# Designed miniproteins, single chains, continued (5): the designs that were tried, part 106

Each design is a single chain, and the fold is of that chain. pLDDT is the mean over its residues in the fold that is shown.

## One batch from the design tools (miniprotein)

Design m19700
Fold by ESMFold2-Fast:
Structure m19700 (fold): chain A 93 residues (1-93)
Amino acid sequence: MAAQLQQLGTQIQQLLSQYQEQMSKTTDLQEKIRLLEETRQQLNDLSAQVAALAEQSSDRALRSQAVLLGASITVQIMLLYVQIEVLKQEMKA
């Protein structure tokens, strides 16, 4: 289970790195919004997997690490949501 939690953490970092690279190369507002929404969906899926590992584990330390990782993912999802709303407002202006 600790190895699975570490793997999920790595997948999250890889997803965020790919997202940042694609955002830096993308100039189209509609494509940026699509990328943000896709990344948010993938983070939600990873968050669900982290929560499932926490529920399956009897190891207090692993459960605590999973809770902290889940909280970190939630913050990232909120930041992506704010960015989507800002870009949607720019398209209306």
Scores: mean pLDDT 82

Design m19701
Fold by ESMFold2-Fast:
Structure m19701 (fold): chain A 63 residues (1-63)
Amino acid sequence: MVEAEIERYAKENGLSKKTKELLLRAAKRDPELRELIIEKGVANVPASLIAGYILREIGDELD
C-alpha cells in the first residue's frame, strides 16, 4: 500500500526514478514516515519533510 502510494505520488509530481527509490527506502526504514503516509497519503505530507527524508537516504548511501 505505502509503495503504491509513493509510486503514484512520484508519477503525479514528476519525480525521477532515483528520487522515487530513495523515498521508497525511507518509508521502509522509518516507521513514523510509513505511518504518516498510511494515515494521510504522501500528497498531505509537507514537501520539505519528504525532501528531508530523501536527503537522509542520500547521506546513508555515501557512508
Scores: mean pLDDT 76

Design m19702
Fold by ESMFold2-Fast:
Structure m19702 (fold): chain A 72 residues (1-72)
Amino acid sequence: SMKEQIKLTAVKQASDVQNAISDEDKKLKVLQQISDLTGQGLKAVDDGDYKKAEELVKKMEELAKEAIKESK
């Protein structure tokens, strides 16, 4: 299901952030942003807006990727 895909993506991105970012304040900020995007994605699925849910998943992946890149 789309909700399961969103949850699995969120878990993976949160794990990647947890392992790559050593700064606790920066890490917590990024994890909060992932959590917020996850909630928005799940709501989009509940609203039947699958296009928005897909875009939010991509935004979550790019946000985590950029945060990890900036931490190096």
Scores: mean pLDDT 85

Design m19703
Fold by ESMFold2-Fast:
Structure m19703 (fold): chain A 68 residues (1-68)
Amino acid sequence: PLSQEQKDLLSKLDTDGDGTVSKTELRGYLNNPDLPQEEFDIFDLDGDGTVSDAEIDYLIDQYNASQK
């Protein structure tokens, strides 16, 4: 399950408010050079300093499921 912080940040990316976030939107957010490390760390599920495509897919699937 997602933490509240992960849900809150994913809902910020949900521009349409329809309960869905795209993989492209989340990846773009994480690739922002101005992104605070604290926000990046929220999505770093294993704490290794990287967010993989599998982690992005997991986060999006969990968010979309939680909004239903």
Scores: mean pLDDT 73

Design m19704
Fold by ESMFold2-Fast:
Structure m19704 (fold): chain A 65 residues (1-65)
Amino acid sequence: SDAVRAAVEATPTGTLARLLGTSPRQAREVKRLVREGGSYEELGRAAGVDPSVVRGVLEVLAAQH
């Protein structure tokens, strides 16, 4: 969603990495994929975590943005 995209873009890479439990390199890839309209399956693969975990984190970020 546009709210998820905006919230993720506004979130610093290091913060996103900590929230997802992933590396800054993987978080940067997640930010790129969100910008490109990637699926939660693709985001989960990039982050090395379950797609449902990525969805939950990004939905919380969107709700706070």
Scores: mean pLDDT 85

Design m19705
Fold by ESMFold2-Fast:
Structure m19705 (fold): chain A 69 residues (1-69)
Amino acid sequence: MTEEEKEEKRTRLALLLHEAARLAREMGWDFELSPESEAEMERVARENPELRPEAREIAEKAIAEYLAE
């Protein structure tokens, strides 16, 4: 895995974590991220608005499927 590939995957992962954290809060989970991690995830989400809808759909689908079990 190249450095560029690592950065791209890190960006996508940060977007997924950002959407998952939002869904966790909406579900009433006592879920807390460190201020540094939360700020970084929010920054990545703002810088990559075109990728955010895909990340949101993936997070929502995964949570819905898990809860349906």
Scores: mean pLDDT 70

Design m19706
Fold by ESMFold2-Fast:
Structure m19706 (fold): chain A 93 residues (1-93)
Amino acid sequence: SAEQRELLERMKELLEKMKKEKDKAKQEELLEEFARLVAEFNRLLAAEGADPRKITAISLLVAGARFEFKYISPEEAIRLFEETIELLEEALA
């Protein structure tokens, strides 16, 4: 849908901002906004009758990215968000 494509473009913009951000607190704010947009996208997928397993996989990737950001590496978290975008693009195919 047009709404899902708009959310996807906003997520791509946030990811690019996260890659350029050097302040961890601001990067975390961008991450939380990204996660909020993914939740909205998943709500639309559920309303359209998408496979619950697909929605769960997307949610787990975002949870994993949050864990990586907090405990391991912001760079690895960004990679997981890139994978999240790839799954969302597949959802629109």
Scores: mean pLDDT 85

Design m19707
Fold by ESMFold2-Fast:
Structure m19707 (fold): chain A 66 residues (1-66)
Amino acid sequence: MGILAVAVRPFEARSPEELGLQPGDRVVILGYSADGKRALVRDLADGGVGWVPVSALEETGEEVEV
């Protein structure tokens, strides 16, 4: 299971482990970093997986299957 979130800020991927985000992108949160500053997400448009800053996301409160 994961939590649906929407990107509320643009984010540029700086490494292969990160996902680029545009405002309005829908993702599933799969987990959080130990410091809580980053989330591991899956992009619902193309299925890409990577880390993004939590500050770039807004949780929708909807749970989805993973």
Scores: mean pLDDT 78

Design m19708
Fold by ESMFold2-Fast:
Structure m19708 (fold): chain A 109 residues (1-109)
Amino acid sequence: HMAAFREKLEEAVKELEETLSEEVERLLKEMEPEAKKAYEELEEKKPELSPEEWEALARKKMEELLEKIAKKAKHPLIQKAIELQKKLAEGVPVDEIEEEFLKFFEEYK
């Protein structure tokens, strides 16, 4: 029974990686217009700015894009992972957490 549970957990992790990959691709596609705008602004200002000023602007633009991605990536699986991490901190057994995660993952489909 424990071995069968472990196999199911490994399958769930693999499928989660595939699902997250699809979500990442979707988020990148949705953010493409904003990323393009940021890139065009950086190219336009590059001749006017020192290398240090340009790097600072590029960093700021990257941070803004990442913040928007993080807000859009409020995926149910990410929310469940945070909930389970809190339960682990409260002393819930790892096996019980793994079972709850697997059940949630199967229900998510």
Scores: mean pLDDT 68

Design m19709
Fold by ESMFold2-Fast:
Parts: sequence; structure tokens; C-alpha cells
Structure m19709 (fold): chain A 89 residues (1-89)
Amino acid sequence: MVKIAPSLRKRLTDEEIEKLEKIAKEEGLDYLNEGEGLLYLLALKGKAPKPGDSLEEVKKRFEEVTGLRFSDEEVRAILLIADAGGIPK
């Protein structure tokens, strides 16, 4: 069973969690942290961050996908985690 970060599970719907678990399993991952999970969810919905996107644009995509509000610092931290982990490609 794929583990997803407890903070991410608490902030997302059961349907979104099921989609993330399926993606993680297909990618051969046994664990998704909060940043990785959010980025895969954005990619699944066709809203993945692109080179040249403003922080405001990425923040709006996160908020649209999750229904939650994010600070600029939270969004930047998530993007740094993704860059370090190579997710999404």
C-alpha cells in the first residue's frame, strides 16, 4: 500500500487520494510527500507548473486543484521539493 503524507491526506478528498495512490503505484513509488503528491495531482489535471510560470499562477493552480489556500512560501517550498525529487517530469 502506497503511503501518502498525513498532511496531504487531511487536506484532500478521498477521490484525490485514490488518484495519487494510483499514480504513485504506476511510478513505482512507495511514498509521496506533500509536495510530490500535489505536483502529481496538478499534472493529472493538466495544471502542472511550467517553466516561466509566475509564483501567483502556480499558487492559483494549487488552490483550484485542492480548494485550499497556499502562501507564496508554501508554494515555493513545494516546487523546491519537486526539483530535488525530479517530480513531475
Scores: mean pLDDT 64

Design m19710
Fold by ESMFold2-Fast:
Parts: C-alpha cells; structure tokens; sequence
Structure m19710 (fold): chain A 71 residues (1-71)
C-alpha cells in the first residue's frame, strides 16, 4: 500500500541521515535500495514522499499524493 511504501522510505531515509549523509545523498541511496524491492515508479514516489516528510509536510497529505501518483 501507499502507507507501507511511505513508512519504508521514511525509515530508510531516517537511518541514512543518522549515518551522516546529506539529504541529497540519503535520498539517492534510499532510491537505489527501493528500486531493488519495488517498481521504478514506486521508488520515485517513495523518494519524493520521504523528501516531503523530511521538509515537514503532513503524513496524510503525502500518502494521498503517493496514492494519486501510483494510479
């Protein structure tokens, strides 16, 4: 689901940022990890969602955007 995809992306980004990576580096590495587990479209959606959440966007709004993107 979109909710599960967003949660996975957020958790991966959080761990990468804790390792001292910049936001740009963390987002790229996260996308690379996700592209091995999900479709390229889902990996892109998840990466954009994680970036929005890191910037303070509401979780509900981000999940709705991911659902709309994946339709």
Amino acid sequence: SAEELVKKAEEILKKLLAEGLSETEALQKMRDYLSKEVSERQAVAATLAAKALASGASRDAVIKSVEAYLK
Scores: mean pLDDT 80

Design m19711
Fold by ESMFold2-Fast:
Structure m19711 (fold): chain A 71 residues (1-71)
Amino acid sequence: EIEKAAEALKKALIEEGVSEEDAEKVAEMIKAGDEKAFDEAFEAFKKVTGDEEEAKRKVQEAIAKAAELLA
């Protein structure tokens, strides 16, 4: 279940132009239960979007998508 959430977020990051390395790092952190995973996702989206508010929105959307898969 958590593995599906990690995979979903990894795909979302890659689709937004995040490097495979950064996306994989976030996915591994989620699988490990590391609460910093979302901070890392925010930083990855921020690098791609160049906008903090858009990055925050994308992190929230990715979390919501993962939660739907877990429901």
Scores: mean pLDDT 76

Design m19712
Fold by ESMFold2-Fast:
Structure m19712 (fold): chain A 100 residues (1-100)
Amino acid sequence: SKKKIEEIKRIEKEVETLEEALERLAEIFGKPKRFEEIKKLVREGTDIAYSGAMFTLTSFLLSLSKEEREAVVKTLKKVSDPRIKQMIDTAYGLADVIEK
């Protein structure tokens, strides 16, 4: 919805860390367990864990509108290191391919 996109854009301006971004986005989307799983997998830092985080994020993005998806991805990338940004970009690309 338009209101959710406005709230996501506000979060993008206010957050400084990936953990803060995930927590605040979780509140907007009804605290889905997927966000806690992403936080856990990113903390583990293994290639398998990053793959798990990527697929979990892809599943979440598929539940969103196209506009909400873009806003969430932009917010997460702002506060992510280059390796996590690559994972986010892969999740976003995979969601777009699946929804064809």
Scores: mean pLDDT 82

Design m19713
Fold by ESMFold2-Fast:
Structure m19713 (fold): chain A 65 residues (1-65)
Amino acid sequence: ELVLPEETPERLLQLVENAVDIALEKGYITEEEKQRLLERAKEGPAAARSVLHEIGLKIIDADEA
């Protein structure tokens, strides 16, 4: 199995699902945002990477704000 970052499209979607679930649980995003981000990530690997980056920025912004 590949263990490299962004190893497969399927792995990217799994990472997005885990990231949005954690962010929602910690209050960094809303349920509506979780659904929106998951739908966007399904558009492809580039979209999934963009979603992961956006979630990371939301977490950083929440911590710094």
Scores: mean pLDDT 72

Design m19714
Fold by ESMFold2-Fast:
Structure m19714 (fold): chain A 85 residues (1-85)
Amino acid sequence: SAAEEAARRAREEIEEALRELEAREELSVGQAIGYALRGVGAVVEAYLSSLAAGQSREVARAAAESLDEPFRRLVELALARADAA
């Protein structure tokens, strides 16, 4: 389903962005894990809701803006990859 695919895509994109930031040492491991646990639910919910409404980029960005740095940056990177795809 579209909802299942959106959730899978959001998870994969966040995981990829996290690995890239870890490789660049832009986030500490503990910090990245903390943000992932806290923010992933909000991002996934926003993505699913937005996909159903056909406004994925708008809603996802609004959700990302409510997150702490550096997690907000991680989500922005994941969304940028989605935009590029």
Scores: mean pLDDT 56

Design m19715
Fold by ESMFold2-Fast:
Structure m19715 (fold): chain A 75 residues (1-75)
Amino acid sequence: KKVEELLKRVEELVQRAIEAAKNGDFAATVKAYQEALKAIDELKEYLSDAEVRRLKNEVTVRVAEAITEAIRKMR
């Protein structure tokens, strides 16, 4: 249950970061991303180091892609 709650929180924070990036609010994007990384750090108590690293990489890629797409649309 604790792992499911933390994974849900990570997904909610990632979605918040993506939505903030779409709105051009990069300060809010960075804040939500940092909070997602903190939630993933709490998962270290429950998941292997490899699983934690994979999750951090996936979240980083998703947020970076959202920022890149938002910048591409700014002209």
Scores: mean pLDDT 84

Design m19716
Fold by ESMFold2-Fast:
Parts: sequence; structure tokens; C-alpha cells
Structure m19716 (fold): chain A 85 residues (1-85)
Amino acid sequence: SSSQERFKKGMVEYIKTALEEAEKAKAAGDDATADRILRHTARMLYHEALKENADEELIERIKSLLSLSADEAAAELRRIEKELS
């Protein structure tokens, strides 16, 4: 549906922006800020996926981000971004 397509496009752009800002923080030696950005991104994506009634597989995949380390979450976010692009 148009709503699902807009959600996926919004998700891709949100992930790209979050990954770019986290990489920028990490390059500056601010691992705490990078971690905070990635954790906040995972939480926001999970809440939005539930709100938009995303498919169960995508919801579970996003939910898994909440239990990952910052580096693992960044890697998984990049995989999700590429698959939805």
C-alpha cells in the first residue's frame, strides 16, 4: 500500500541519517554519542514499525536491534537499509 511504501522509504532515510551521524561521532572519538544515536534509532524504528503495522518479519528484525551492541546494531541497520532500498 501507499502507506507501507512511504513507511519503508522513511525508514531507509532515517536509518541512513542515523548511520551517518553515528559514523561522524565515532570518527570524532565520541563512542558514547554514536551508541546513543544507534539505540535511539532502534527504539524509534520499533515504535514506528508497530504503529504502521509493518509485516511481522520486519517488526521482529527491528526488535532484535534493541538487544544488540552498538556495532552489531549499526551492521544490522545497514543490512535493513540495503534490503529496503
Scores: mean pLDDT 84

Design m19717
Fold by ESMFold2-Fast:
Structure m19717 (fold): chain A 62 residues (1-62)
Amino acid sequence: DVEAELAELEKKIEELEPLVEEINNQAPLPPEEQIRIGRETREALDRLFQLRVDRALAARNA
C-alpha cells in the first residue's frame, strides 16, 4: 500500500530530523553515526519523493 509506505517514510524522516539538526549544529556525534544518519535521511527522502511523483503521474494519467 503506497499510502502506508508514505506514512512510514514520513514518520522515519520526522524521527531523523532532530538528529540531522544536531549534526548541523555540530553536536559531538561520532563520524560513523553522522554518516549513518545522513544516508538514512537521504534514502528516505529519495524514496518519499519518488513515490509522490509516481502517484501524481498515475493520477494525471487516470
Scores: mean pLDDT 79

Design m19718
Fold by ESMFold2-Fast:
Structure m19718 (fold): chain A 85 residues (1-85)
Amino acid sequence: GAAARERLKRLVEEAKELIEEAKKATDLKKLIALILRAIGLIIEAEQLLERNADDPEAVALAEEVIKLAEEALKVAREKLRAYKP
């Protein structure tokens, strides 16, 4: 419903910010925190998608959150894998 769509719009903005933070992150602790937050966004979006499967706008917003959070996760994980102490 409307409440789910408003929550998902906020998660889209958070996921966009997370991508920018992941691109700029150089600290190991920050990279780990970004990975955990990206996973959290995916889980919340999947739960909202499941509960609002009959709302096409909510489904589209949830899919966008998952897509953006997966991009942030990819960037952060690639940086973590390349990290040298």
Scores: mean pLDDT 86

Design m19719
Fold by ESMFold2-Fast:
Structure m19719 (fold): chain A 96 residues (1-96)
Amino acid sequence: KLVEMVEEARKEALELIEASKSAEELLEKGEELLKDLEDPKKVIIGAFLLERAYREGDEEIRRRVEELGRRLEEEGRERLEEIVERMSKAVQEALK
């Protein structure tokens, strides 16, 4: 399931990249896709768009991508920590 979703997201991202006129358009579309983080396919597509914007963009675009990436990494890390804590509690409860 995850592999299929990543492959589909990659194909959609490439289509959006080909249709884009500039790195700024890629950044704007990437930001829009990453606003809610609820749809993992949108998150993957957005990440691909931001990567391409970073590669093709100027210093201003690269800075904006870095700032957005930093925020998303912090949000993702917090969610991962919550999952690990919940799993740890479940294991401890099972060992009683």
Scores: mean pLDDT 72

Design m19720
Fold by ESMFold2-Fast:
Order: C-alpha cells, then sequence, then structure tokens
Structure m19720 (fold): chain A 56 residues (1-56)
C-alpha cells in the first residue's frame, strides 16, 4: 500500500540520517560539525515521530 511504502521510505531516511550523524560524531567537535549533527538529529526525530503516527 502507499502507506507501507511511505513508512519504508521514512525508515530508510532515518537509517541514512543515523549513519550521517555517527560519521559526523567521529570527525570531532568543530562548530560546523556540531550544527550539522543538530540539523540531522532534528530530521531524524521528525522521521521517527511520523513513522509512529502513521503506524497507528
Amino acid sequence: SQKDKLIEELKKSAEDLSRKIAELESRGNSPDNQLRIQVFQLALSSSQYLIERIEK
């Protein structure tokens, strides 16, 4: 279904974001790096929130 496809796309996006966050965290504590991590963390939280709401 379209709903299942959307959930899979959101899960893939969340996995990609988690991977990017982990890589950025391994690169150290520059201000630019910290800002990028914050942006990706917000995007990840939003994706997780949407998945939970759609799965209900």
Scores: mean pLDDT 83

Design m19721
Fold by ESMFold2-Fast:
Structure m19721 (fold): chain A 114 residues (1-114)
Amino acid sequence: DREKLLEEIKKLLKEEGFDEKTIKALAPVIYLYVEQTGESAQKLLDEIKKAYQEKIDNDELVGDTPEEELLKVAAEVVSKKLNLDEEKVYEIMLKLYEDKLSVDEGIEELRKLL
């Protein structure tokens, strides 16, 4: 069930301490990954967090905000796993973050990249 999986993903992201705007941007991307692969949302989130922490440890975070850098890392990780256009995934995530797309619209835009 789409709504049930999305609510579980949103709950996971909220428990990890992400703000509402970041949750809105991450949830569609994580949903698409789980739908396409059958792998756990937690496993993907752990990989995103690890990649993001690695950039912090290497002093590579020089972007506008930590949140935007996190979205960039998420776009990179998911795009590599699903063979998607990373720049287009990031653009969709930014539109979600800026409240220019609903979660459902974001999922549909991401599916067009498959």
Scores: mean pLDDT 83

Design m19722
Fold by ESMFold2-Fast:
Structure m19722 (fold): chain A 86 residues (1-86)
Amino acid sequence: SRVDALLAELRELAENEKDPEKAEAIRFAVRQLERLREQGLPDERLEELAEEALELAKTETDPRKLTWRIFALTLRAIGDMIDAEL
């Protein structure tokens, strides 16, 4: 699965990250994506979100901004799921 490959890449980035706060922000991203998967978000959308999270992990240097951006990405996904059911 491409989703599993992207989650593995995020976990590897977290393990290799020298800043403990940034490593935890990346692990937070993995946990949010796994929760969305459990809630039934389709693999195509999970792949897009995982790619966005990976790009944020590579480009955002501020761990707090990274955490908030990941949280915002998660909330947008939840909103999309609600809109699809209504």
Scores: mean pLDDT 85

Design m19723
Fold by ESMFold2-Fast:
Structure m19723 (fold): chain A 76 residues (1-76)
Amino acid sequence: MKKKIEEFFKEIKEEIEKKVEELKKEGKTTAEARQEIRDFIWKKIEELGKKFPEISKAELYDFYLELLELVREQFK
């Protein structure tokens, strides 16, 4: 079970990184890019929780924070 969760989360991280690069290519500012993907990140966390109901609410929040930090690191 955990291996499937890790695989799905890895796919989410890859999708977010691709979206960040797409927004950068479009000339979006850091603020605009973060605003546009905030809802995208939240939607992905909701999908993760629905797919794997065994993940606790606390763990989903930790995943959410990890994805927010990933985005922050992509915009230096």
Scores: mean pLDDT 77

Design m19724
Fold by ESMFold2-Fast:
Structure m19724 (fold): chain A 92 residues (1-92)
Amino acid sequence: SKKLAEEANAALEAGDIERAAELAGEYAYLVTLTAAKAAGAPEEEAEELARRASELAERAVRHPDDEELLAEVEKEEEEIRKRIEEAKAKAA
């Protein structure tokens, strides 16, 4: 939802890092769950990928100055994207 992303940015501007992390995690969960289900991933796999994406988004928001952690988050997000593409290829 666009509203969740806008609310997360507003929380960051207000200095409410925990609220921003919560909203960013919820947004990542919903986007990833929708994409995985649309790709034909089983419900259990879609939920797993969505939960992992949520945790990564929360971690990135809480540690915006940790370059090593942000690089690890980006790598794990790429692995989630690859798993969704693999599910889509198997469904074709």
Scores: mean pLDDT 83

Design m19725
Fold by ESMFold2-Fast:
Structure m19725 (fold): chain A 74 residues (1-74)
Amino acid sequence: MDLIEELIELGKEDPEKAKEILDEARKTFFDKWEELWPLVKSGKLSKKEAVDIALKAQEEKLKELIEEYKKEKE
């Protein structure tokens, strides 16, 4: 499943909604990064691992929001 492809298709139908979904997903990345920062500071988590976790959280949120939009449309 290509989340970027799905977001692009959604953006063709509703560009404003696609922007809202993208903005919310990006916010999830930064929220997750802030959550992980104490672990990075203590050396329990590397910066690389923290970025990977934050990116994964962003992708999970993006998928959730796209699926919710599809469900609302039906």
Scores: mean pLDDT 80

Design m19726
Fold by ESMFold2-Fast:
Structure m19726 (fold): chain A 86 residues (1-86)
Amino acid sequence: TDARLLQVFDTSSTDPIALRLRTLLGLPVDVPLEDNFILHTALSRAVGLDATLETLVRLYAELTGRTPSAATVERIREELRKAGRV
């Protein structure tokens, strides 16, 4: 389901695809939520939100054989924006 992509930002998630995506993005899979968001914020600031989003969507498609819906992509963009500490 499209909701699996959102589990990348849930440090309590045990979904195999979410864990693999977190590893490929260089995000920790076994640290507190706060540390995960700090690392994610640093990545988003370094490479930019759109580049991070494109990488996430591409890796998800490679792992699942499915392209996420436009609604899921927009939800991911909002999660990345929140992590960026406006």
Scores: mean pLDDT 60

Design m19727
Fold by ESMFold2-Fast:
Structure m19727 (fold): chain A 84 residues (1-84)
Amino acid sequence: MEEIKKTKEILEEVQKQLEAAKQGLPVDFEKLQKKIDEAIELATKIEQEAIKNKDKKKLQEAIFLSAQATLLRMQHMLFVKEQE
């Protein structure tokens, strides 16, 4: 539960920072990349633990978090490419 909450908070921070970047506010894109990577790692750990414990609810939550992190990673990559 703690790991799920932490992952959600990281993803919310990344989304807020990308929204700020779209408005022309300064953001640290390298720091955002590390946050996205951290969220993906946490989601993977939650998934592995859920599989080991046969916790279907936790597994579904982990898959959802992983999908959100992947989407934000793609949005971040596209944004960084547009700034080149």
Scores: mean pLDDT 81

Design m19728
Fold by ESMFold2-Fast:
Structure m19728 (fold): chain A 98 residues (1-98)
Amino acid sequence: LEAVLEEFEDLVGAALQALADGDLERAEELVAAARALYAAHRASFSPEQAALLDEVLALMEATLERAKRARTQAERDAVVEEAALRLTGLVAELRALL
């Protein structure tokens, strides 16, 4: 399970980096991969872990939509920075449940 969470964190982190780089297509692919990984292992997570993972995926989907609407690099950077800060907190809560 810890290895699955590490892979999930890597995919989400890579998606944020793709957004920072302006690669929206790659970011969508990585978020979809994270969602598929979670779905494949859903039954292995506690209800508390599942709720946090659902919140991370919801944050990433909202961040993708905000990044797509960003008209400047500065707006995209701000969206990614806000998401990264919130993601750090959610990951810390998730790790505390391991």
Scores: mean pLDDT 84

Design m19729
Fold by ESMFold2-Fast:
Structure m19729 (fold): chain A 82 residues (1-82)
Amino acid sequence: MENAKKAAERTLDVVVGLTAEELAKKYNIPLDEAEKIVREAFEKYRDEILEAFLNKDYQKATELIRKAVEEAEKKLREKVKS
């Protein structure tokens, strides 16, 4: 499949963007701050998520995305609690 890697990268970028928007609204913080935290959390899992997409292992990709989202939300929760 041509452009499978680009498709996976676009899908991940959409997930990161939507996650940042939702968490920015939920915690009432600037979108740019939420994007930074979400991107840092996803960066830990980026290569594994992209590999899972390329292997069509959508269960693995979903699991890794959930872990990244949970880490981002924990980081945001810690920052807003202070």
Scores: mean pLDDT 81

Design m19730
Fold by ESMFold2-Fast:
Structure m19730 (fold): chain A 65 residues (1-65)
Amino acid sequence: MEEIERRGQRIAERLSREPIVKKVEVVGDEVIVEVDGPVTKTTAFALRGIGMAIEEGRLSVKVIL
């Protein structure tokens, strides 16, 4: 659990550096990303890709409008 939380925080730190990201929360094994403005499927895919690149896909990344 602590290791998953640490990796979630690393993903949150990376995603919070993206200009479109308004808020990032880590909830259990999920990273919830709130974005500012209309999200295309391409943008959502790119944000999930960043999360998966850091965690090798073991943590879920959800993009919320």
Scores: mean pLDDT 62

Design m19731
Fold by ESMFold2-Fast:
Structure m19731 (fold): chain A 87 residues (1-87)
Amino acid sequence: MEEEELRKEFIEMMRKSGLSEEEIAEAEAIYEELLPELGAKGAIAAVMALLLGVPEEEALRLGELVGNNDLEGVAALLEELAARKRA
């Protein structure tokens, strides 16, 4: 299933990035909560943003853009977030 494949890749990426099993379990729980609303890709993007310390409202907006395949919107939002964090 596409959702299980994306989830498996996401978990492996988190393990390779040095996240603990506890942090991975927490991220997976948040993914399950967001999956019905944002879809698999959107939920993954939102969880990644939250793990990076992005505010919840902006993380959810990122997930929505990813879920809608709005790659230009995703790039613009990520640039804005990076600029604000460094300002």
Scores: mean pLDDT 75

Design m19732
Fold by ESMFold2-Fast:
Structure m19732 (fold): chain A 61 residues (1-61)
Amino acid sequence: SLEELRKKYEELSEEEQKKVEEVEKAVLTDFHRRQAAGEAVSPEELTAEFKRAVEETLKEL
């Protein structure tokens, strides 16, 4: 699944790749914000959320 995402990313235009990177950054920023707010967000949940957000973004492109 991670290899499939990487392959799809490589086939994207520069603009589309930038959009994926922006989504990745947003997920990480949100995770840090949630941890700072005292939310019980595990590293496993972060990984799953990150992967899902990227997959969803790739489908919308």
Scores: mean pLDDT 77

Design m19733
Fold by ESMFold2-Fast:
Parts: C-alpha cells; structure tokens; sequence
Structure m19733 (fold): chain A 85 residues (1-85)
C-alpha cells in the first residue's frame, strides 16, 4: 500500500513540477514514481492483482500527463506508451 501511495504522490509532484516549467525536477520525480510503481507490481504480483494493476495505471497516467505538458501529440503519447510495454 505505501509503495502505491508513494508512486501516486511522486507522480502528482512530477506533473506539478512540469506545469511550473521545472522539467528537470519533473523527470526526476517521474522516474522515482515509476520505480515505486514497479516495486508495487513486483510485491503484489498475483497475490493482489488489483494493487499491481493500480500501480501500472499510476505509472501510465503520470507518463501521459508529462508528455502532454511538453506538447507531445496524443497519437505519439499512445505509441510511446505502447512501445514501453
């Protein structure tokens, strides 16, 4: 649970930093959010697939919002996220 909460908080902080124009901080926070989400997926796995799914959704939402803030087209965001899976 703490890992998912940390991933969500860091993702929200990354989006806020990006909106403020602090892209370096946003990238660092997004990377940390992604790491926390990956830890949650590994920890919960098949024992709690709903929590693992939430962690994956948090990582995807954070990445998509950051790409939108930097002006990436929706089609390119979708293609980038698909390629990362």
Amino acid sequence: MKLIEEAERLGEEAVRAARAGDIETAQRLAAEAGRKAAEAIKKYGKSNPELAKKALEIAGRTAAELMRIIGMPEEDIEATLAAAK
Scores: mean pLDDT 76

Design m19734
Fold by ESMFold2-Fast:
Structure m19734 (fold): chain A 106 residues (1-106)
Amino acid sequence: VDDYISQASGYISQGRYDQARYYADQALRQGGPDHPDALFVRGEALQGQGRNDDAARTVDRAVDSRMQQDPNDYMGYDRASSIYRRIGRYDVSDYYDRISQQLRSQ
């Protein structure tokens, strides 16, 4: 799973979003449909492809899954905020950023 996530992240940084999505989908196949890190890189790849609605739904699932595993993981909320900012959903981005900041201050 981690190897596929790492490859997906590498392709995102190169702007190669189709390959990034392929590896994110492989990570989900290996780690399960609710694997939060795999869902985050899939959301990032979908955003890069211009599939903003699919990206938003995927990121929401990533946040829900991460919250169930570790409710104090501010990094998951920070990542969601970043993706929503790229989508242009500033209302949701600000919401997740505030949660991330609150958890960091604990």
Scores: mean pLDDT 83

